Designed miniproteins, single chains, continued (2). Designs and how they scored, part 39

Each design is a single chain, and the fold is of that chain. pLDDT is the mean over its residues in the fold that is shown.

## One batch from the design tools (miniprotein)

Design m5421
Fold by ESMFold2-Fast:
Parts: structure tokens; C-alpha cells; sequence
Structure m5421 (fold): chain A 82 residues (1-82)
């Protein structure tokens, strides 16, 4: 499950980088990122990590900060998987 969760976030990062390049508004990028994080955290059984990442995304001031929060969450999920 944790590998699938990390893979989900890595795919979300790729998608959001493409959307950011196309000029997608920050609020939409945040909504998509929060959805991906919550799904991944649920799949991995790491809901506390998911809430931490969700707060990081809500506090992000740029699409780059949102993407960094997703990349950090994916890394932490992979690490927690062993």
C-alpha cells in the first residue's frame, strides 16, 4: 500500500507540474494536491502524515511550494514503508 501511495503522489506531482506550466490557478492546484495527499495517506495508513502535508499545502504561497509539499509527502511515505 505505501508503494502505491507514493506512486500516486509521484503521478500527482507530474500532473501538477504540467498544470502549473499551463497557468492553472494556485487554488485549483491546492485542491488537487490535497485530494491526492488524502487518498495516498489513506492507502498507506498514514493519516497523520496526510494531515501534516494537507496543512503544508494550505499554507503554501506558490505552486512551487505545493509541489514541494507533495514531493516531501511522497518521500516520507516511501521512507515509512521501510
Amino acid sequence: MAREAAELLEKAVRLLKALYKQGTPLDKIKQMAIGAVREAARLAGLEELGEEATQDIKNAKSPEDVIKALEDAARRIREAAE
Scores: mean pLDDT 82

Design m5422
Fold by ESMFold2-Fast:
Structure m5422 (fold): chain A 118 residues (1-118)
Amino acid sequence: SKEIEELSKKILNLIDKMEEHFLALADRVGDEEAKERIQKLFDEIKSLVEKLPNATLEEAKELYERIRKLMDEIQKIVDEIASKLPPEEQAAVRELVDSYKAGIDFLLDKIIKIKEKE
């Protein structure tokens, strides 16, 4: 549906902003390996999000769970990077990650609910 295509584009835009922030964080601490890992994980997430408009309800639920697992892996990498920052900045990074994850979950949940009515 057109609405699912628009929601998928919103998720992709949010993922692009998230990737930009986390790559900048990896650059700041000089962790090239973490940067490469983050890029690969986000590339996989984007590929999964692009499948959402044409997915069945069952497939969309599987894509949702896979996206969540990949987001959790990115969070682990970002937590490792954040541990190299001053303590006052670590809390801000955790709040940023939680905010992005909540936004993505909200949009994914909307897609599932639309597909339940199709």
Scores: mean pLDDT 89

Design m5424
Fold by ESMFold2-Fast:
Structure m5424 (fold): chain A 75 residues (1-75)
Amino acid sequence: DEEAERERKERIKQLVKDIVESMELMRDSIIKIEKEKHPDIDEKELEEEEKKLKEIIEKDAEKLEKEFEKDILKL
């Protein structure tokens, strides 16, 4: 049972990792499109927005991991 729980947690971590990778690709795509639409955009402003998006993705990843653990561990 403890082994099965450990395997479930490992699987959840892998799923969250795959989701995070997808979100990172989406973030990179959005930033690229924004640069193409507004080539005169302030590089510092773009860098700050990139940092904000990274923080949001990281926070959402932590929330998703906890939510999946709660839902799967609670039956």
Scores: mean pLDDT 74

Design m5425
Fold by ESMFold2-Fast:
Structure m5425 (fold): chain A 57 residues (1-57)
Amino acid sequence: MRKFSDEEIEELAKLLGVPKSDVRKLLEGKMSLREFNRKYGISMVELSEAVLKVQKK
């Protein structure tokens, strides 16, 4: 599923070192992966690895 809890969003923000609000915008489709990468330098691979790590916790 692509639905994330508030705790999962917070954990993702901590793992990526980015604001929780921007992680939420990314997951809600209000921010593109390209924009997120440009702003924080985080690749799609790094993002997907962090997502998998959070979902395994």
Scores: mean pLDDT 76

Design m5426
Fold by ESMFold2-Fast:
Structure m5426 (fold): chain A 87 residues (1-87)
Amino acid sequence: DKAVEAFREGAAELRPLAERLAAKGEEAVVEALEKNPEAKELAKKAEEYLKKAIEAKAAGDDEKAAEYARKAFEYLREALKKIEEYL
């Protein structure tokens, strides 16, 4: 399942960054997101591509689902990096 592989790989790549942000606390991360409009736009794009990945998966197009999942994780990674730069 290409979509499951893309999700697993994306989650593994983001884990160290997510753990560093979790250590800063939820309030600090939320404040950083609120004060960083670029991070908000990247997060919106991540959500859009994740939705497209789910729709492609439901349609049986595992290749497109995997492609959209990878794009979603790329945008999410960039959003989290912008938040970390603020912190």
Scores: mean pLDDT 81

Design m5427
Fold by ESMFold2-Fast:
Structure m5427 (fold): chain A 92 residues (1-92)
Amino acid sequence: SLLEEAHKSLNPEQREVVEYTAEKLREIGGPSGIMLIVIGKLRKEGIELSEEEKEEIYELSVEIARENPPRSLEEELENAEKVYKKYEEKKK
C-alpha cells in the first residue's frame, strides 16, 4: 500500500518523528493531524501548496475522519493515505 511504501521510504529517525507528531496531533484533534501528515508528504515530494489547496486537504481530512474515526496511529495514517489519494485524483 501507499502507507507501507511511505513508511518503508522513511529512515528510523523520520518514522519516529512522523509517529510522534501524529500521536501529538491526535490530542489537538483528528482532521488537523491528517491534514498536516498529507501536507508534509506532498512537501517532501516537492509539491508546493497554496492556502486554497491546504484548505481543500483539510476539508477532505474532516470528511474522511468523520467516516472513519481512527482508533490507532495505523488507522490515522490509513485516513491520511485516503485523503492523499483523493487529492491526487482530483488534480488529474
Scores: mean pLDDT 70

Design m5428
Fold by ESMFold2-Fast:
Structure m5428 (fold): chain A 65 residues (1-65)
Amino acid sequence: SLVEALRRAKAALEAGDVERALFLLRTLIEKYPEYAAALSEALAALEAGDVDAALALVDEILATL
């Protein structure tokens, strides 16, 4: 599910596993185009190296589900 995949992305971010978090966010953008805008904001933060911002954005998406 989207919720479980986002929780896995959050766990990867908390562990500092940036490559796994990037892979998960990119996969979710493809599978859930209705959430692509919000997921792309989290992805952009992570690509910029801002793990804390990416975590906050993932938490916001989880709160809306």
Scores: mean pLDDT 86

Design m5429
Fold by ESMFold2-Fast:
Structure m5429 (fold): chain A 58 residues (1-58)
Amino acid sequence: GSAEDQKAGDEGERKGTRALALGDYEGAAAYLREAASKVSGEVRDGLLKGADQVLAAG
């Protein structure tokens, strides 16, 4: 993806990781899915997979 896609993905990953560290699995998944809506390709697929894995863990 573009630099903007990478930035959006990285931001969502950071927010998701922070929420997960606080035990907020639903919030972590929501941040990852929000970031996925702003990106495409493999970055989007990775964020959606991460959101599904976080929800399965909660």
Scores: mean pLDDT 78

Design m5430
Fold by ESMFold2-Fast:
Structure m5430 (fold): chain A 66 residues (1-66)
Amino acid sequence: AAPALYRALLDYTGTTPGGLSLQAGDILEVLDEITLPDGSTYVEARSLSTGATGLVPLSYLAPVAP
């Protein structure tokens, strides 16, 4: 596994029940990197604030370097 912590740069709302919703500043644990058929890159991530898991555009996130 290649666990990485990322910070949400922008608000994002998941559309599925129990899906991932983010506020700017939320910290996420990235679980996997997914390339969609249209070439867009998303990550499957877990919010450390809510515990929710879902897909988020990688462009909405920045790496957290302690």
Scores: mean pLDDT 72

Design m5432
Fold by ESMFold2-Fast:
Structure m5432 (fold): chain A 56 residues (1-56)
Amino acid sequence: MSEEERKELLEGIATILRGIGLIFESELTGDEELRKKGEELIAKGREKLREVDKKL
């Protein structure tokens, strides 16, 4: 695995984790916009991981 592929993997994972954090925050505050942003980040992170999987 190249250094670029490793960075893309880590970025994808980090993006998913940030999305999960926003979902938890939305549950604490009741802010549905935060929940939507969290779901979008998780989707973006998953798409990035799929691209890396094709190269591995």
Scores: mean pLDDT 80

Design m5433
Fold by ESMFold2-Fast:
Structure m5433 (fold): chain A 60 residues (1-60)
Amino acid sequence: MLPLVQKIIDELKKNGSYTTGPLPLGYVGYASNVKTEIPGLTATIEYTDDGTVVLNFTLK
C-alpha cells in the first residue's frame, strides 16, 4: 500500500475524517484506493485554481 493511502486510513480510524493538503491532479486515483479499503467511506474531491486537488475523507 502506498504511504499516503496508509496515512489516510490511519487518520480515519483515529479521527473519523481526514483532509489532504494540495496534491497534483494525478492523485485523484488515491480516493478510489482509500474507498476500496474502507467500506462506507465518503470521499470528495476539491479542485483548486492552482491545478491541484484536495481530497476529503469522512467515515459514515
Scores: mean pLDDT 76

Design m5434
Fold by ESMFold2-Fast:
Structure m5434 (fold): chain A 93 residues (1-93)
Amino acid sequence: SEVDELISKAEKLVNEAEKLVDQAIEYVRRGEFDKARELIDEAEKKINEASKLVDEAYQKAETPEQRKKVRDIAVKVTAVYMQLLAVRVELEL
């Protein structure tokens, strides 16, 4: 279904963003702040794209099963975004 395709694309972007955030955290630990900033900027672009896909999937979801899948991915998007914001705060200190 179109909803399942949107969710699959969003999941791929969220997973890619999570990996970039994890790499950025490692660079922060090493004092490589410029590299960490570049990775966080890339992660933010991916999370923003994933958020748009989740919003589109939400508008198109018609079944309880589809609505659950949209909620599950929305939670993951929020979790990665919150982790990204925590890293940004550390980079601006």
Scores: mean pLDDT 90

Design m5435
Fold by ESMFold2-Fast:
Structure m5435 (fold): chain A 112 residues (1-112)
Amino acid sequence: RVEELIEKLFDEDPKVREQAARELGRLGDPRAVEPLIKVLKEDKSDSVRAAAAYALAQIGDPRAIPALEEVLKKEKNPRVKAYIEHAIGVIKNDPSKYRSPVLVDALDNGVL
């Protein structure tokens, strides 16, 4: 099912892409890391980029760190910046332990 979710990351509907990113993060499969990095760098939707950053934090793969730092320098949306900064902090310090309740609640309620 990871392959189907990776295909949905590039769907024309941003809601489908956001849901796919969230599900890939929940699954924690490292096969999703490179597709999520691509979405983080290239996606036009603020909510999709935030979901990709959060998913990369959940997976905890340090391959995401350079991409997160690069995107953070260019990001204008303060909410997306918060997700990226949190992801960098989690991956560098303890990717397996910390999850922000506020960020989780915001994603679950679609508040991006």
Scores: mean pLDDT 76

Design m5436
Fold by ESMFold2-Fast:
Structure m5436 (fold): chain A 61 residues (1-61)
Amino acid sequence: MSEEEFDREVEEAFLLMEAAIYKRSGDVEGLEEVAKRAEDLGFPELAEWIRKQAEEVRKAL
């Protein structure tokens, strides 16, 4: 295992955790911010998933 792999896994886990918190609170803006951060950090699939969560929250509003 490389330190680089570990850092990426930690960042991904942190982004997933933030997305879960914002989804539970109904914070669409928070979800959109986390999605942008995920894309900027090189997690485009995660960013797309988080944007889908934001859409679900928006529909529930």
Scores: mean pLDDT 78

Design m5437
Fold by ESMFold2-Fast:
Structure m5437 (fold): chain A 78 residues (1-78)
Amino acid sequence: MEELRRLIEELLAQGLPLEEIVEAVREFLRERGAPEELIERVVRAVRDVVEGKTTLEEALLEVEVEEGMRLIKEAVGL
């Protein structure tokens, strides 16, 4: 998470187009074995941040909460 946040901050600071930031984030997560569902949630969060709808910290926290709830549901058979 910290490394992902830092990557996104650095890409935003460079003024790269949204699609280039999205592609770099997808590659970063795929290299680390993240499932496609998680990659799509993070990409959505990045788009919302670039569009000014939320902060990076808030968007990434929402992704972590959603993933945590999914893991809990799987563990308890719900």
Scores: mean pLDDT 74

Design m5438
Fold by ESMFold2-Fast:
Structure m5438 (fold): chain A 75 residues (1-75)
Amino acid sequence: MAARLAELQAREDALLAELKRAIEAGDAERAVALLEELARLAEEAGRLDPEVDEADVEEALRRLEALKEKIRAAA
């Protein structure tokens, strides 16, 4: 359990760094793909960690979906 949660955290940190670069570069297609990967990691983390508040996961997923729509609209 702990090892998998640590792996998810490392992947999240890497994806967030790439997402920031994609947004700054104006690469909407890459940014949307990275947001989709972040949403998948958030769902997996919520299923694996019983201490994670389901409301926090749901809020994160809503924010990621809103960002995807804004990026698509701007492209």
Scores: mean pLDDT 72

Design m5439
Fold by ESMFold2-Fast:
Structure m5439 (fold): chain A 60 residues (1-60)
Amino acid sequence: TPEQQIAELEAEANRRHEELMRRYREAKAAGDEEAVEKVVEEMKRLDRELAEQIAAIKAA
């Protein structure tokens, strides 16, 4: 069902977000500004991709 497809996408995105949050905390603790910026951009991309995928499922 569309609800199951969305739930699976959200679960995958949540796992990826958890990994990015771990990298973010590591970069912040290390004072690595470049790594922090990279992680933030990856998180923004993940959020955009998830929104697009959910919108596509709802439109189908």
Scores: mean pLDDT 85

Design m5440
Fold by ESMFold2-Fast:
Structure m5440 (fold): chain A 64 residues (1-64)
Amino acid sequence: MLTPPEPTYPEVDVDSDPETGVLSPQGRENLRRALRLAEETDPEGARVLREYLERQDEEERRRR
């Protein structure tokens, strides 16, 4: 396509374990990538993603 595609809000595939709520490695990477995109297009969504990533980081720290 000659024209750049219209920016769209990314669908966040969090790919987490529904029983424990712990994000898979792929899900964490997807979430981090979505966060970068959301920071420019959806600051409220970006805030939610940052909080979720912070919780995931804490959970990983606990699991070690």
Scores: mean pLDDT 63

Design m5441
Fold by ESMFold2-Fast:
Structure m5441 (fold): chain A 65 residues (1-65)
Amino acid sequence: EKIVDEIAELLKRLQAATSEDERGEAGAQLVKAVNRYIEEKGGPKTLDEYTQLVLELIEKAREKL
């Protein structure tokens, strides 16, 4: 849940960014947060598992937006 809130906030920052530098920084932080979530789930063994983990995270973050 904490990671979901972090992703949601990063998505808001990305959308609210007024410069390319701000967008780049928020985007990089978003990628790092997604990767941390995947690692916390033990890592996927297949592309399908990876896709499901990413979709689950995005869906939860979208609900917070």
Scores: mean pLDDT 74

Design m5442
Fold by ESMFold2-Fast:
Structure m5442 (fold): chain A 90 residues (1-90)
Amino acid sequence: SEEELDKLIDELVEVFARLLQNPPDLDGLRAEYTRLLVKLKEALKKMTPQERDRAIARFEERLRAHPAFTDAQVDELVHFLRSLAESVEA
């Protein structure tokens, strides 16, 4: 559902923000990051290309609105997320 996707985006954005603030990886934070990436990859795999583009655009919007990120960091994270989306294409 869109509500589940929005929650996943918000949770992953907060994990990205925490990773930037806490350079020594805490095992719990790394595990949460891995879990959310797997969930995102599964969600992207079920989407059409148009739906994936919309999901990535939502991520970019949330990342740019978040005070923890510079524009350069957002561009890097969006590039990573696009690469993740491409990895689930046949």
Scores: mean pLDDT 80

Design m5443
Fold by ESMFold2-Fast:
Structure m5443 (fold): chain A 81 residues (1-81)
Amino acid sequence: DRYLKLGQHYYSQGDYEKAIEYYEKAIEENPENVEAWVNLAKSYEKLGDYEKAIEAYKKALELYPDSEVLKKRLKELEQKI
């Protein structure tokens, strides 16, 4: 929770590198936190690291397979690579 909130704070400030650092810490504490994986992917998208964004979205979708939103986002992002 604390690292997820810190990641969200830095993301809102446009500091995507620090957001990634804190989302990674949130995932270390709870690897099943779908929100942390989605926010990690969004941060990588902002940095143009589409390969890492795709990996994070795939992990989020493994945890939440019925998410149509995540399926569509992943498909669109894969077309950019």
Scores: mean pLDDT 86

Design m5444
Fold by ESMFold2-Fast:
Structure m5444 (fold): chain A 76 residues (1-76)
Amino acid sequence: SEAENLALALRMQSKELEKLGYKEAARLAREASDAVAAGDYETAIRHLEEAKEAAKDNPKAVEALERLRERIRRLA
């Protein structure tokens, strides 16, 4: 399903953020993945907005997180 694919994509993005040293953004992306898997799209969107703020000095990371947020909004 799209929700399963999105939860996986969020988990992958969390790993990439962790490799880049964005520990807080990585945690928030992981929590967003768990929220998507639970069907809690409002919580997932909030976590991704916080993750974008935590990684704001990395425009490519912010763009990747925004694309994932848009995918969650299409599910809701």
Scores: mean pLDDT 90

Design m5445
Fold by ESMFold2-Fast:
Structure m5445 (fold): chain A 88 residues (1-88)
Amino acid sequence: LSAEEIKRLEEELRELERRLAETTDPVEQARILVRLANVYFELGKYQEAIEYAQRAIDLLRPYEDDPSVASLIVGAATVLSMSKKKLK
C-alpha cells in the first residue's frame, strides 16, 4: 500500500466508525461492519478484520433466511476466511 492509499483507508475508517455509532438498524450496522472489516484487511490488520466480520455475521444471524441480506453474509464470511488465512 502507498502512503496515499493508507491515508484514504484511515479516513474511510474514521467515517465508517462515525456512521456505525449513529446507526441503530442491525442490517445497516452489519453493512458498515463488513466495510470496516474490508478496510482493516486492506490495512493488513487481520485480527481487527476478523473481529468486525464476526460482529457482522452475529448481527445478521436472525436474518440469515432473508435473501436481501445473503450478499452481506457472504461478504462477511469471505473477509473473515481471508483474514484467518493471513494469520495462519
Scores: mean pLDDT 85

Design m5446
Fold by ESMFold2-Fast:
Structure m5446 (fold): chain A 55 residues (1-55)
Amino acid sequence: SMMERWEREAEEASEWLYRRMLEVGGMPEEVARRHGEGLKEAILRLRDWALSLPK
């Protein structure tokens, strides 16, 4: 479903950003995790907005 696809992509983006910030940014694990979670929340909010658009 559309919702399941958004949730999967949000999870993948969160995990990607977390790893990238650890490896490239040298950020503390706690900080990287918070940013990953923030991106996931942002994507899910975007999903809710997108689902309100005309089909």
Scores: mean pLDDT 80

Design m5447
Fold by ESMFold2-Fast:
Structure m5447 (fold): chain A 93 residues (1-93)
Amino acid sequence: SFMEYYLKGSKLFLPVYKKVYVEGKPLTEEDREKLKKAIEYYEKAIELYDPSKHPNSVLAEVYELLGKAYELLGEYEKAKEYYAKAKELDPNL
């Protein structure tokens, strides 16, 4: 389901995000592999997204999380693309 993959992605992403941005620790190779797997789970969540079951704000959040994951990996152009998609779905982001 959408929520299953969203939660799987976030379980891998959120500890890495906190480690880098909250704790100021460097990104390790293990962290990069977790980010890549989080991206795969978020992409699967998007494929399974059904607007009749979940509001656009939840999809926008997944796009923003993909943007943050690509930004952490140094893939700034992909990060910008996903941030743009998030803002298109939720202009208040």
Scores: mean pLDDT 87

Design m5448
Fold by ESMFold2-Fast:
Structure m5448 (fold): chain A 76 residues (1-76)
Amino acid sequence: SKEEEIKKLKEEIEKIEKEIEELEKKIEELREKLKKATDREEILKLIAEILRLIGDILEKEKELKKLKKKLEELLK
């Protein structure tokens, strides 16, 4: 049913939004570590990890946009 499809889609959207929030929180923690870091190797490792997490967020945001568009079509 359309109602069941909408419910599943909303649950999937909520799951991805929570995953993005968790990744954003990890980036904030790494940024705080980066402010205190003085060693070049440590700084580079922190930057690399932040960039990796940003990449993960971008992929999840693409999927989220796709799911939200599908939900919008179903709600018409």
Scores: mean pLDDT 88

Design m5449
Fold by ESMFold2-Fast:
Structure m5449 (fold): chain A 92 residues (1-92)
Amino acid sequence: MTQEQLDVEAEAALVLIQAAVTKMAIERNKDKIDPETYEKIKKLVDEAANLAVEAAEGLRRGEITPEQAREMLDKARKLLDEANKLLEDALS
């Protein structure tokens, strides 16, 4: 495994941890979040997690480049940022 592959797998793992934390937060606070906002946050978190898995697995299988994997992880992080902003607004 190259350093680039290790870096992508580490970043993907961090995205997955962040996605899990956000998902647990919305589940614990579901009574304080309107159903439409809850479903939107859940979809953003699920999409971010899927992109992280696809980036790590795709790079490992040689199906995508490290640049493509990093672009997917950047998108995943932006989706998580949107999800966390919606959660913060809903709990304010």
Scores: mean pLDDT 87

Design m5450
Fold by ESMFold2-Fast:
Structure m5450 (fold): chain A 79 residues (1-79)
Amino acid sequence: SSSIRQQAIQNMQQGMQNIRDDTQNNYQQSQNIGNQITNTVGDDVGRQTQFQNIINNSNISSQRNRDMIDQFRRQISQA
């Protein structure tokens, strides 16, 4: 029925949102840790580069999850 279909879609969207929120929280924690270490050791360029790479990798992961959610939304709208 239409009702069962809508509930299934909403459950999937909620699951995907939970993944997005967890990924966002992990990204923010990585950023906070990077900032704390940078503040402790000053302007060491090599260390800053390493932490920037960690932040960039977190951003890539977050973008991948957002793209996956958008793909699900398109599939649902076309069904």
Scores: mean pLDDT 62

Design m5451
Fold by ESMFold2-Fast:
Structure m5451 (fold): chain A 65 residues (1-65)
Amino acid sequence: SLARIMKESLEKGYKEAKERGEVTPEDEEAYQRALRNLDDLEQIEKKVLTPEEIERRAAEHRARR
């Protein structure tokens, strides 16, 4: 997935910067925020509905009303 590829790249960059002692508190906060955003993106990727699935859900809602 796109989110996984981006997360792996981000983790590598962060690890290298941390190993060099170049991580500021602001960088750490930005890194944590980016990880949360990528987790959210992965959830969105998993929940992308097909047209068929959208139609099924619409039919189910109509049945329940």
Scores: mean pLDDT 73

Design m5452
Fold by ESMFold2-Fast:
Structure m5452 (fold): chain A 112 residues (1-112)
Amino acid sequence: ALSEEQKELKAELTAVANELAKQLPAEVQAETLELVEKIIEAIANEDFDKLLEEAKKLIEWLKAQGVPISLAEALLGALLSTMLEHYKKHRPEKVAELLAVAKEVMNLANDA
């Protein structure tokens, strides 16, 4: 089971994802949220290898649907910013590691 801190982070990330998904075409919203849920789970579990894997799947799927890369970058950037702000408040010692992971995730969008 997740800790209370991990549950709080998951709830914050879910709220951000639901709000930003409204900016996407209606036909892609449901599948985008399913893919983002896997990204949120990876973040909550601190499984950064899985985070990279699931972020790549989201980018590839959105690209295949004809969604602009800028919208994928906005969604991922908002999720990663939310993660980083949570860790700055609760576990600042991990922020440097998470900044490196966030940069690697954003590079996946730039390579697409």
Scores: mean pLDDT 85

Design m5453
Fold by ESMFold2-Fast:
Structure m5453 (fold): chain A 71 residues (1-71)
Amino acid sequence: SAEARAALEEGLRLYNEGRYEEAVAAFRRAIELDPRYHEAYVALAMALNALGRLDEAAALGRESRRLFPDP
């Protein structure tokens, strides 16, 4: 959706500014709006890694692999 894409783009802007916690919130909003938005999961993992939240990033990676399995 346009709203999910806007949330992803806002998160990427915040990430580029080094505002990683706010970027996480924006990326989570993108996933709330579109739970199948693969790019939002990738971006969220990127921001969590930047914050050193490695366990959360790993858990998200497992969930993303479950939602988007290799064909």
Scores: mean pLDDT 84

Design m5454
Fold by ESMFold2-Fast:
Structure m5454 (fold): chain A 66 residues (1-66)
Amino acid sequence: EEEKRRQVLKDMREFTKELLEKAIAIHEKRGDEEKVEFYKRQLEILDKHPDDLKAASEETLKLLEE
């Protein structure tokens, strides 16, 4: 069961990373440097927590906090 959970989290991480990379490319073409910086930081958080998508999400939410 734990092995299956790890596999699902890995698949979700790959999908999330692809979405973030796509968002960066779109905003970079538009010259939206602030959003590019924000999404790049989200990618850094995801890479920091490769096996824990929940921890990555929590760190991202803290980043959005005032």
Scores: mean pLDDT 71

Design m5455
Fold by ESMFold2-Fast:
Structure m5455 (fold): chain A 83 residues (1-83)
Amino acid sequence: GALQLAIDLADEWYKNGIEALEKGDYETAGDYFLKAGNYYDVAKQWEKAAEAYRLAADAYRLSGNTEKFEEAQRKADEAEKKA
């Protein structure tokens, strides 16, 4: 159903984020982890959403994108409160 599709999409974006991170493409890794977190959040997978958002924040920090780092941190904190 729609919930499982959201989880499957989150898992794929998470995998893409790891691959980008391994290549040192930190901004792209952040964007992919943020997408994964958003899909996990929609799927009510709060612990996985928080993990993905934390990885997005770390990647954005490494890329020097302070605004996206702060956004990803806020999303992680909100997901952690729901877990």
Scores: mean pLDDT 90

Design m5456
Fold by ESMFold2-Fast:
Structure m5456 (fold): chain A 63 residues (1-63)
Amino acid sequence: SLSRVEHRVLAALGLHGPLTARQLAEILGLSQGTVSRALRALEARGLVRRVGRRYELDEAALA
């Protein structure tokens, strides 16, 4: 199952579109390390993809 941090990252990406790890950390009030670990877990699950320095919801997360 997804952690609370992973759920919050997905929600922020859904509301704001593609965001950097820094922007996610600022929006969510978390450290960049915490956000980066959550993003790696979500990317491994196929729910988020990286485009340059930004992350966005994968098509699989929108289905």
Scores: mean pLDDT 85

Design m5457
Fold by ESMFold2-Fast:
Structure m5457 (fold): chain A 57 residues (1-57)
Amino acid sequence: SKGDWLRSMTPDQVYEYALGMDEEKLRELLRIAQEEKRTDHVQAILRARREKEEARR
């Protein structure tokens, strides 16, 4: 499942991966991380999204 590959990643790897995603894919990735109850991954994804938003300002 999509959750399996995400579980094998470190928060740093998730953060780097998330930086390369578009907004729709980021939303899906965040949903999967929340469903898997991986708070560390959720925080990494939210950090990546915030930094991408700041770069647009």
Scores: mean pLDDT 77

